Designed miniproteins, single chains, continued (4). Designs and how they scored, part 25

Each design is a single chain, and the fold is of that chain. pLDDT is the mean over its residues in the fold that is shown.

## One batch from the design tools (miniprotein)

Design m12834
Fold by ESMFold2-Fast:
Structure m12834 (fold): chain A 91 residues (1-91)
Amino acid sequence: ADKVIYKLEILKDKVTELLKKLGLDEEAKKVEEQINKIIEAVKNKDFDTAIALLEELKEYLTEVLEKAGLSEAAENISEGIDEIIKEIKES
């Protein structure tokens, strides 16, 4: 699903840029690595692994962003991840 990969690349760019602006460079690297693993799982049609990794990413990012005082960004990113999960399940 090329559309899912495109959305994952946009999510990676937006989230890593946000985390880097907050001085969270290690967290940004971890998120980038996790999203690259999700993209690889989608390319391999391993959708169960992709969904599991997206759920883990959602938990991690909401915790990191809420701790940084960015509750609205945490909610928006969580909703974006849920949309990607839904698109994978409908593929």
Scores: mean pLDDT 86

Design m12835
Fold by ESMFold2-Fast:
Structure m12835 (fold): chain A 82 residues (1-82)
Amino acid sequence: ASEEEIDREVRQALVIIIVSIAINDLKKGDYESAIEALERAKTLAPPEAQKHLDKAIEYAKQGKVDEAIKHAREAGDAVSRA
C-alpha cells in the first residue's frame, strides 16, 4: 500500500474508535465527553462522514440522545465504506 493509503486506513480506524467511545458516552449521559470525542473524530473524518458527525454533535448539544447515536453510527458506516 502507498503511504497515503496507510495514513488513510489509520485515520479511518481512529475515527471508528472515537465514534464508538462517543456513542458509549452518549448512552451513559456524558454528553460533554461525547461532543468532545465527536469534534475530534470530525477533524480526522472524510467529508461524507463529517456531515453525519455534524448532525450527531448538534443532536447531542440538544440532549437528543437517540438521534445523536443514529447520526454517529451513520458517520462510522460512511468511514467504513471509504
Scores: mean pLDDT 82

Design m12836
Fold by ESMFold2-Fast:
Structure m12836 (fold): chain A 69 residues (1-69)
Amino acid sequence: EKEEAIRRVKFIGDVAAAALEAQGRTDLAKKVREFTEKVIKDLEEGKLTPQEAIDKVTEYLAEVERELG
């Protein structure tokens, strides 16, 4: 479960960051990668459950989408 959540969070973050980089938004791509890394670290340290980690990443990406307009 934990390893699966880590893989999912990495995949979601990497796909989002790559899409932002393709749009020339390297600033947002960097923020997404940093946020994803923090979520993975918190999950590894037991500060987040697998579901909380996935929810946190998806919520953050929704905020990034708002930033894009």
Scores: mean pLDDT 82

Design m12837
Fold by ESMFold2-Fast:
Structure m12837 (fold): chain A 79 residues (1-79)
Amino acid sequence: NISNLQSNYDVFNQTVQNSKGSSISQIQSQIQNTINSVSPDTQTQQSVQNSLDTGVGQGLSTIIDQSNQYGSQVDSYNS
């Protein structure tokens, strides 16, 4: 059911973007749970994986950027 697949992806994206305190381990667990909830159709699973890879890539980039910004602030304070 495409609607259910889209809803699962939307929830994942919302969690990645809104849960700033979530660890990478929690994100990986959500990816695995989402994949496990998908039908055994290989094409559907591949589409879900591609969507999750994009979402994880964006979320990870945001976390790295925020970490770098915090580091820069600490460096400025120590200078």
Scores: mean pLDDT 58

Design m12838
Fold by ESMFold2-Fast:
Structure m12838 (fold): chain A 92 residues (1-92)
Amino acid sequence: SKKEELERLEELYERIKSGETSLLEAAKEAKTEAEYMMVALMAGELDLSDEEKAEIAELIRETAERQEKNPNEEALEIVKEFVEKLQEKRKA
């Protein structure tokens, strides 16, 4: 369910933002392309150590290669909807 995937992305985002889980731990827990994409996006926004950047860089590269070879339109749509919902929260 798209709604269940969105809810899971929201929970993961909040855990990372609160410091309850690290970005690397979130990457290890990722089960869907949408979650991998979200981790890759957050890596660009967070101030990471050089060691964390190196480990996340491999995940970003692999995620990008999968998208180039076989685009996951459903995962991209879920991530876009999640980002849009975050922007709405910032306005409220």
Scores: mean pLDDT 74

Design m12839
Fold by ESMFold2-Fast:
Structure m12839 (fold): chain A 83 residues (1-83)
Amino acid sequence: SAEALDEGADYYFALLDVDNDGVISKEELKAYLRSLFPDRTASEEDFDAGVDRAMATLDADGDGVVSRAELRAFLEANVRATS
């Protein structure tokens, strides 16, 4: 539902938008991914490659940041693709 998509977008934005500036940067996404695996000794290059791939997928308009609308659209596209 639209509410579930909005709640999902709000949830991820609350986790990723640590600057509270209304967009998700590569640095915020990288910090979140590191927080999920705090015991990993993965190199910065390995994390950067993963984050760059995620950003390329989420940043639909190519502005270098992920907006709430882009994140919501990504979530909606994934739900619709499996329906």
Scores: mean pLDDT 68

Design m12840
Fold by ESMFold2-Fast:
Structure m12840 (fold): chain A 83 residues (1-83)
Amino acid sequence: SLDVHLRIFRRELAELRERDPRAVEIIRDYLEGKISKEEAARLLSERTGLSLRQATGLLDTAERLYKEDPERVFALLDELAAE
């Protein structure tokens, strides 16, 4: 279900935020079309220690969830950025 996938995604992003608070902003910029997937994956890898493969997988998950419910995804990103 979307709710289960959003809960897992939130947990993953919360862990990345602890490594670098810019991680949430990078994902948002990608979803808004401000940066390419390649650039977003590179920035996430450099800042959080994820491999490029892991970063790309996370961005693929973010894009899939965003296509299903963009409002809920952006609300989740905004909540994490405010915490």
Scores: mean pLDDT 88

Design m12841
Fold by ESMFold2-Fast:
Structure m12841 (fold): chain A 102 residues (1-102)
Amino acid sequence: DLLAQLEAARARAEAALAAIAASKSLEELAKRLRELGLTSLAKALEEAIKKGDLKKAEEIVARAEAYLRETLEVIDWLLAYINNENPEKAAKGKELLEKALA
């Protein structure tokens, strides 16, 4: 069910953004991301921490946050279209789906 998959993806992305905002250390953040099933992101962050490359760790977090925010926006558009709610967002979701199927 596409609706259930999109809602699960939204919940996971929201939880990941909350972890980025609330984590007191990069190690805590990596653990929380792994628990959320974001294993590739957690591994990349863990490797940067292990090497002491704080600049790389910060770049990974910044790119992940930007990607998660963009992912949430796209999910919101698709959910609005599927649920026939919020006409402006629904129109964007419809356009995205039509382009993907062309």
Scores: mean pLDDT 85

Design m12842
Fold by ESMFold2-Fast:
Structure m12842 (fold): chain A 64 residues (1-64)
Amino acid sequence: MPGQLVRATEDYEAQGPGDLSLEKGEVARILDSRDDEYWIVELVKDGEEKTGLHPKKHVEVMPD
C-alpha cells in the first residue's frame, strides 16, 4: 500500500538501535502511525532502504 509521504523539518539523530536518523529535507514514507509520539517510517532515497522509529514532531506531512 502506498504510505503517506513526510518530510523531515530538522535534523534528528537516532537515540537507539530501532530509531531512524533523518536530515532536514529528507523524505520518508509512513509505515505505522498508531503511536502518539513515534512513527515507523521508511527513508525514500535512491539505493537506500532504511526503516525505523522517528518522532512525528520532526516531520511534516507532504501536501498532495
Scores: mean pLDDT 76

Design m12843
Fold by ESMFold2-Fast:
Structure m12843 (fold): chain A 95 residues (1-95)
Amino acid sequence: AIEELIRAIEKTLEVLKDPKASKEEVQQALQELSSKILDILDKNPDLSPEVKELLLELLDDLIKIGILLEKDVEEARKFGIEALERALERLRELQ
């Protein structure tokens, strides 16, 4: 579960960092990551409280990125990259 989540976040970061990625491609990547997080939470009820809290915080950040993406694509990318990189660092420390 956690390794699969790390791969999903890394894939989303690649899209956010790609200046050629369209707004629609960024939106799709964020939606796919959100769906993956929800699936992991649903299928892994025994996840540690720390991991669950991190995943819920990440879902909140993804909502904020989506809102920003409608106003300022570049600000959304910047915020998203920072948020996802922080989540990756914390997930790797919790393994």
Scores: mean pLDDT 85

Design m12844
Fold by ESMFold2-Fast:
Structure m12844 (fold): chain A 68 residues (1-68)
Amino acid sequence: EELELIKKAIEEVEKLIKTHSKEEIEKYIESISGDKSDEMTKLIKGVLLLKLVDPEALELLKENLEKL
């Protein structure tokens, strides 16, 4: 359930990074603010922030999700 949403958010983040510039991604993160964003959009923002701050933690998360 929530696990599947996190996996999907990680996939969407990787697509965004491959298909969009860093500036476009930063603008996208800035556009996602407040409680009115849908659950998937909030997860995508969280994964994007994790990738920018701690990419190793994101890789560990991906490995742990695959093992479940």
Scores: mean pLDDT 72

Design m12845
Fold by ESMFold2-Fast:
Structure m12845 (fold): chain A 98 residues (1-98)
Amino acid sequence: MTKEELVKEAIGDAEAAARLARELAEEGVPGAEELARKAEEAVRALKAGDLEGALKALEEAIKAGLETLKVTPDVSRATAILLLLVAARYLVEEAKRL
């Protein structure tokens, strides 16, 4: 995997997480607005080539996602969002090592 390929995959995972989080926020799930906002911040940072900013936003999104998981009846979407964010964070860390 090249650095470019890792960043492209991280963008895809972060965009999927942001979309699902925005759906939860529109449904009024507590904490989902913060989760969506931080995931969207991570996508913008990744597209701008700011890997450090992206990592910070992903870590903040994961924290918000864990809080959302505690209060949502939709455990499956909350879990999917967290897995996508964790995958994106891993890909960004690997890209930073190249």
Scores: mean pLDDT 88

Design m12846
Fold by ESMFold2-Fast:
Structure m12846 (fold): chain A 76 residues (1-76)
Amino acid sequence: TAEEIAEKAYKRARERDPLVLAGSVRDALVEELKKEGYSEDEAKEIADKTIDLAVKRDGGHPSSSAVAEALEEVLK
């Protein structure tokens, strides 16, 4: 589900970047979406839209819940 993808991406981003910057979460989302079968271009578009929404709601260090909610909205 969108929530599972977002949780895996956020965990990966946190392990690589302890500040959990929006860009780090974006890159991790691209990796997880590609594992789910999205193409490189599709994964990048989805990740960019997701991070834009999460940052709008929660700022440049978005929470795990903000990222999950944004991804669910983008994928519906």
Scores: mean pLDDT 81

Design m12847
Fold by ESMFold2-Fast:
Structure m12847 (fold): chain A 80 residues (1-80)
Amino acid sequence: AARLRAFLEELVARIRAGASLADIVAWAAARLAEETDPRVRTGMLRLLGVLTRGYAEGLSAEELIAALEAEYQRLLAELA
């Protein structure tokens, strides 16, 4: 849970800093390569799926952050 929350907070920080989707995906791919817990990896991939869909849909930074937080809450319910 703590590692998945840290991943979400890093995604949010990068979105707020105006990082490109390509830069965020490159950073996230490096973090995924280092993660050994398959449940955390699945959660990271689902958060990335929300991020990439939101960018494709033209969501604002605040809408992207809200969508990521909503997915994180769903993941917490499923992983408990």
Scores: mean pLDDT 82

Design m12848
Fold by ESMFold2-Fast:
Structure m12848 (fold): chain A 76 residues (1-76)
Amino acid sequence: MAVERELVFEVSPATAEALLGKVIVVPNADSYSVYLAVDAEGTRLTLRVIEVPTMDEALKKAEELAKEHGAELIVP
């Protein structure tokens, strides 16, 4: 089952700019996280995170988000 959250991080402005417009799939111990950088205001980066149990579900969600937001897909 997919779980969706939003996280806010303070990062360098360069890091925030580099992550904007990307969807990233990250493997965890027993799940996969899909990150979308939604917004950046200077040092403040807002990430939308979707957690799913399988890589197939993560890739499907990441592809949907990449198409919806015109973002580059980064997979492991």
Scores: mean pLDDT 76

Design m12849
Fold by ESMFold2-Fast:
Structure m12849 (fold): chain A 91 residues (1-91)
Amino acid sequence: SEKLKEVLKKVLELVKEALKYIKEGNYKKAAEKLREAAKLLKEEFPDDDGLQNVADSLEYIAKRAEEGKVTEEDIKGLERLIAELEKLLAA
């Protein structure tokens, strides 16, 4: 679907920006980008359980980032999501 590809491209960009901010120690900006990505998924695909679960995970990581409590597991999760989205969009 054209809509799916365009939304996933925006989500990929936001998650990449969030990961960059996490690595820079700018957790507030990281949380903002993760919440934007989650909102986009929830608003565009409310009936897609898989994408809803991704959105919920991004909101959870955003909350941890806002609290200054990002874990290495959170970082690995975001890196895996980036790799998965890049693979899907390259096809």
Scores: mean pLDDT 88

Design m12850
Fold by ESMFold2-Fast:
Structure m12850 (fold): chain A 79 residues (1-79)
Amino acid sequence: YTPSQLQQLIDQYIQRNSDLGQRRGDFQRNTTQLSDLLDQVDSTQGQQTRQQGQDQSDRLTMQSNDYSRLAVQYSRLRR
């Protein structure tokens, strides 16, 4: 890779990580709102929704961490 090509790869991974963070935030907010509404109606349904939301949030967090790790690796190669 040329230094320019390496910088483009770093920028792409930073952008992907940012986009993923935004989606995770939106999902977390929506899950919290839905859980609060369900807790007013049925505590059991609220707990199930919260658990499903946590599982999805954990998955998005792992993907975000992968993009962050790749960005750091490419930054180190750039020197």
Scores: mean pLDDT 65

Design m12851
Fold by ESMFold2-Fast:
Structure m12851 (fold): chain A 69 residues (1-69)
Amino acid sequence: MLQELLEAIRKGDDKKAKELLRELGVTDEQYKNLKKSELYELIQLSIQSKSEELFADQVKLLADFNKKK
């Protein structure tokens, strides 16, 4: 899953990225508040650390933090 999301972001496929993130419970609004570079780095870290189960919660926190800027 995260590997497919990484490829979607790399290709600029926003539609597929949103679909994959929605399956993880991340809203389109939260996705809009993320920088693609931050999201890409977080996906890579989650794959490397084998912490894919925490990824959705980390994405939501980052999106909420960025919205407050």
Scores: mean pLDDT 76

Design m12852
Fold by ESMFold2-Fast:
Structure m12852 (fold): chain A 93 residues (1-93)
Amino acid sequence: HMETLKSMARSLALELERQGRKEEADEIKNLIDEGKYYEATIKAFRALAEVDREQGREDLAARYYRQMAEIAKMYGNEDLAKEFEAEAERLRA
């Protein structure tokens, strides 16, 4: 599970660099180096959702928030998962 989050966070950080979000990508890489894979993955998805929002891709942003909700649920953070699900609903409204 942790190796999956680590790989996911790394891939998302590279995508953020491609989108010109180097500062956020560097922060995520620092979290990965610290072994904070869950936090790194959530931060990366949140940053990519913001990129999609800025480009008018609200449905793609909503998909990232749903993915964050699933990850939060897997790690026992039900309150955070509900917050992410609510944000996904707002982005689709």
Scores: mean pLDDT 83

Design m12853
Fold by ESMFold2-Fast:
Structure m12853 (fold): chain A 87 residues (1-87)
Amino acid sequence: SSEELRKKMEELIEEKLKELEEELRKLGYSDAEIKRLVDGFRTLLTLLMDGIIAHAERHNIPAEEALKYFEEVLEAIKKKVLEEAKK
């Protein structure tokens, strides 16, 4: 169901944001800087999630495929943010 898919995607967002917070903290970013970045990403990732769920519903895409795609996109975003943060 779309509710179950949404719940799993929301859990993935929070997992990846928590991982990002810890890595940024290790790189010496302040709690205030981390909070601003994480709050911005949470908003953006929620909009992305809504778009993916809507697309999956319209095109009868299996929930597992939508979830896998979302996880891959989240990991790519996290990796890119950390690469830029290390510069």
Scores: mean pLDDT 88

Design m12854
Fold by ESMFold2-Fast:
Structure m12854 (fold): chain A 81 residues (1-81)
Amino acid sequence: MEKELEEARKAAERALELLREALEDPSKIPEVIAELEKAAAESSPAVAQTYRLAVAMLEAVLEGGEEMAEKAREAVERLEE
């Protein structure tokens, strides 16, 4: 359990870092999504859910444009606080 919690924490920190970078440079979003999907595939189900949430946020930004990008940035700021 402790190791899974630590892996989940590291996954959350990595996902937040990648989300932040992608939201600052939207041209990198497809590449970041690919990295997050690979990380999810190599992780336990619980950890994979963290990466999948990050992918879903970036996919929403790609489909919804600038309005979704603003909402995603706000969500990331809340998670980092």
Scores: mean pLDDT 76

Design m12855
Fold by ESMFold2-Fast:
Structure m12855 (fold): chain A 69 residues (1-69)
Amino acid sequence: MMPAEERVEQIKNGMEKVKNDESLSKELKIGLLRKEMEEVKEDPTLSEEQKEELIKYAEELIEEIEKEE
């Protein structure tokens, strides 16, 4: 089982890779980040604090992608 701290960092790194992937459309990036947010909400291995941190992080990345319009 992955340590919770390492799991949070891994999820954030995955979200950053999605945002920085120039091969993905804006719609795909936003969709993948929203899917990750839903998976985070339903993950029983994450604390409520960790879920809030990851959701906030994903929301910030989505806002940055939307601003590219």
Scores: mean pLDDT 79

Design m12856
Fold by ESMFold2-Fast:
Structure m12856 (fold): chain A 62 residues (1-62)
Amino acid sequence: GPKLEEAKELIERRSVELIVRENLSGYEAIERTAKELGVDFKYDPSLSGKENVELVAEKLAE
């Protein structure tokens, strides 16, 4: 729904900022973004970056 899509866009945007500004890897950026948003999350390397973003978004949208 709209809340989940907004959460995904927020996480993707912040993660990209961290990659560009702080030279973090994609997985580090997603974990840092989750932490900043108060979500306890560990990147799952068996999933894509997009799937990891969706997991963080689902927790944030609850």
Scores: mean pLDDT 86

Design m12857
Fold by ESMFold2-Fast:
Structure m12857 (fold): chain A 78 residues (1-78)
Amino acid sequence: MEKLIEQLMETYGLPREEAREIVEKKLEELKEETKKYLEENKVDLEKLLKELEEELARETNPSRREQIEEAIKFIKEI
């Protein structure tokens, strides 16, 4: 979340509060859309979470680890 706020501030020159509101609104919309997609496609969130945690345990690339950690956090919030 913090990195998305910073990117939006840098890209559009927006104040932090406005960037935060836009990111929070978009993340809320994405969570609802993702939840619906996963339910419609019968995706097992518990299985997906376990697979991501196992991938994180094996991953040595710092950038890739951060991406997996963000994905795990997102799924846990659904």
Scores: mean pLDDT 71

Design m12858
Fold by ESMFold2-Fast:
Structure m12858 (fold): chain A 115 residues (1-115)
Amino acid sequence: LEEKIKELEERAREAERAGDLRSTALSLANLGFLYFSQGKLKEAEKFYRRAIELAQQAGDDGLTAGSQYNLGQVYRKQGKNKKAAESFRKAGDLLRSLGDDQTAEQLYKEAEELE
């Protein structure tokens, strides 16, 4: 696991150096997922927030939606229910714009249950 994290950090630095916003965002989102799976919520939050920023700059709505959903789960685990609800709604709005109404409705329901 630590070896996989190191590999993804190296890939993220290479993509960033090359100016590849989408590949950098993907690597950071993958790092966020690995830290989240290990219960390292503060690190997961930082990586997902940065991934969202870069995905938005790259115009990748799908990656932005997925990262917002995962950030919402991180916030929920931290007990930050209002921030979790906001992240789920942002993910739902993007997914609806991409034609995934079913997943969007599920995320709106999860957000409502947190508020």
Scores: mean pLDDT 88

Design m12859
Fold by ESMFold2-Fast:
Structure m12859 (fold): chain A 99 residues (1-99)
Amino acid sequence: SSQIQQLLQQAQQLIEQLKQAILDRDFEKAQQLQYQIFQIIDQLIDLGHPLLALEVELATAQAEIDALKSIKLTPEEQKQLKALQKLVEVITKEIEKLK
């Protein structure tokens, strides 16, 4: 549907902005963008598209990992990177179960 396509396009733009916010170490903006992406994920679930919701969540986590890998990390950011890598593994397994 056009609504689903618009939500996916919005998610893609927000994910790109999130990646840039992390590179800029703008944690407040990154948190705001994560919340907006979460709202889209919820809308996709409510519209009956849980697989698309998981794919958006996966793309978000992968973009955060890519951004974190391209900068010098604090110990706290290194823990976040490891947590995101584990989250990607979990989401990937959930996606495979729904296929």
Scores: mean pLDDT 89

Design m12860
Fold by ESMFold2-Fast:
Structure m12860 (fold): chain A 78 residues (1-78)
Amino acid sequence: KREELAERYEKLAKEHEAAGDKVGFYASQAVAAIARGDEEKALEYTRKFAELLEKETGIKVDPEKLYNVLKNYVDSKL
């Protein structure tokens, strides 16, 4: 269910934050926000995730495409 998925990813976000992993933190927060239906926070976290992922990999990441991928991922887990 959406609540279980959101809680799981919120917990993962805290673990990533404690480990200093900002990529994992923003990715987990984006998934949790999508699961909760918080579109504003979901887009904010997805943009931060895309920015950091591009910095780490050197590959351009389209935040809107990434957001759709994450939405499809969340829907596939429900």
Scores: mean pLDDT 83

Design m12861
Fold by ESMFold2-Fast:
Structure m12861 (fold): chain A 64 residues (1-64)
Amino acid sequence: MEEMLKEAAKAAEEEGRRLSPTLPIEELVRIVTEAVRRAKEMLEKGGVSKEEVIKEVREIIRRA
């Protein structure tokens, strides 16, 4: 789980920077924290692949 959450955080950070390269670090941390929280919920629910979790995380960042 910890490894998957690290990958989710990295994907969220990359997507956040892609959408807004000049985003303040405080806002980036907030968005990444939200996406990681969602990833954790998906993993706790079970039945999801790592690829599905990463895809959902990126989609959350795009909609934020």
Scores: mean pLDDT 74

Design m12862
Fold by ESMFold2-Fast:
Structure m12862 (fold): chain A 58 residues (1-58)
Amino acid sequence: LDVEAIAREVARRAGVSERAARGIVEALLSGDPVLQALAEHDDPEAYAVARELVERHR
């Protein structure tokens, strides 16, 4: 699983910064429901894109 490649694709598709996208991807990979809820609340569109890409690469 290439976190940098996924973060770049999330940033491109959702129109967020690579830093923000990386934070969302790391929250999803952490398995921490609080971090995941915070990431979804901050940008639900970017979170949805990140979740889809992470699930496809499991």
Scores: mean pLDDT 81

Design m12863
Fold by ESMFold2-Fast:
Structure m12863 (fold): chain A 85 residues (1-85)
Amino acid sequence: SEEEEKELLIKALKKYGVNDPDLEKKSLEELLKLFSEKTGNSAETIRQDLEELEELKKLDLSSLPVTQYVAAQLRLIALEYEFGL
């Protein structure tokens, strides 16, 4: 959800050293812009990465054929690293 995306971005920004007390008051658009500045990724890429992370976390990866499972796990690791998880 949009609220879950905001919470994740706020936690990620804090892990990237952003200690702004107004983070919780910012819109999703403002948080995406700040995270874009910290990661070098575009806001569009970050939005797509957030959606992919949510989908991968809800998917039963263990049900996938071994090659697809490995690929999905590597992608999940990359996304978790990006968001400071």
Scores: mean pLDDT 87

Design m12864
Fold by ESMFold2-Fast:
Structure m12864 (fold): chain A 69 residues (1-69)
Amino acid sequence: MISEEQRQPVVDRVLAEARRVGFPVFLRYIDKNNQPRMRVANNEDQLREETLRILEEEGPDTKIRVERA
């Protein structure tokens, strides 16, 4: 279980990067089984929800990369 304090900086960084590259975006990360994963976000609300979901499932140290879809 991760704290709000650990999540918020990651959400802020991911949101800033998505605003720079433009929606829709791919969120690329490595899961706990060392498998590459990808999620799509069409807007800022989806980006926030998907980022929080990744961090809850995979942990606060998960490296999330933002790429234009």
Scores: mean pLDDT 80

Design m12865
Fold by ESMFold2-Fast:
Structure m12865 (fold): chain A 73 residues (1-73)
Amino acid sequence: SSLIQTLDEALKSPVPLAPQDWVDATLTVIRQAVPEAYDEYVQRHGEDQVREAVGRLTTRNLGSPEDQPLYKA
């Protein structure tokens, strides 16, 4: 799953965690878009590692001008 790969890469990123409100917003998007992959990642790594991975992913994307499908108008 592309989500699982992305979260695994984010978890290993040496960037700080994003603010909790940004993490919660990103988690909501992920749960709505790919609930099965999200559940699988939680089962494999636990909720704390999932939050860390999402927090690092959010921080990694702060300076990126990349247009992501999930955020298209």
Scores: mean pLDDT 70

Design m12866
Fold by ESMFold2-Fast:
Structure m12866 (fold): chain A 68 residues (1-68)
Amino acid sequence: SMMDELVEKIKQGDVEAAKIALQKWADAFNLPLTEENKELLIQGVLKGLELSEEVRPTLEEAYEELLK
C-alpha cells in the first residue's frame, strides 16, 4: 500500500517521504505547519504510522524544510 511504502522510506531516512506524511497529518487534523505544532505533528506521524523514535531525526529534518 502507499502507507506501507511511506513507512519503509521514512525508516530509510527519506526526508521527502517524511514531508508527505507530515503534510497528510497536518491536513487531516487541520493543524498548520508552524513551530508550535511541530511536536504534535511529529508525534502524530510516529504513532499513526507505528514508527520508532529512531526515525525522529528524519521527521525533524522534513519539518524544518516544510517551514521554509
Scores: mean pLDDT 86

Design m12867
Fold by ESMFold2-Fast:
Structure m12867 (fold): chain A 81 residues (1-81)
Amino acid sequence: SAETKKIIEQQVEIHKKAMIEILDYIGMSDLKEKVNKELENIKKDLLKRAEQGESLTDLLKELSKEVADIIRKAMEEKLKK
């Protein structure tokens, strides 16, 4: 539905803004472009799934998993520096 797509777009934008602030705070501003691209790709996939009738609950669960993976990878890169 249009409402489902709107919620997905809003949630991706919220996570994007939060991640960019976190990357600045921990001194990993070089990852901003990569994180922005990853979140845009996730958004496109989730919007396509929403059009195919996947539930909002399942889509938000997937978004949470993908965001957690981005955080984990950023932390791993930080620890190797």
Scores: mean pLDDT 82

Design m12868
Fold by ESMFold2-Fast:
Structure m12868 (fold): chain A 85 residues (1-85)
Amino acid sequence: MVEELLEEGRRIVEEARERARRTLSRREAILEEASAGVKAIGLAVEATVYRIETDEKLKKKRKEQGLKDKKESDKKHQEHLLEQK
């Protein structure tokens, strides 16, 4: 996901430069390149934030599942021990 967003950003900038050079006046070409550059930066920032959030969510999910599974297993173990004495 992060790598795809970064590649998409680079592709957008390169394609915008080629298209702007062919079809737009110099002023419009500069504005198109600047707009594409801002979009590419936005995608790069979004990709970085998404990676950090995903890593944190995965760590939290693993901790929560581990704690829940352990609490349920410990509760079942205690009930079984009480029946076996």
Scores: mean pLDDT 71

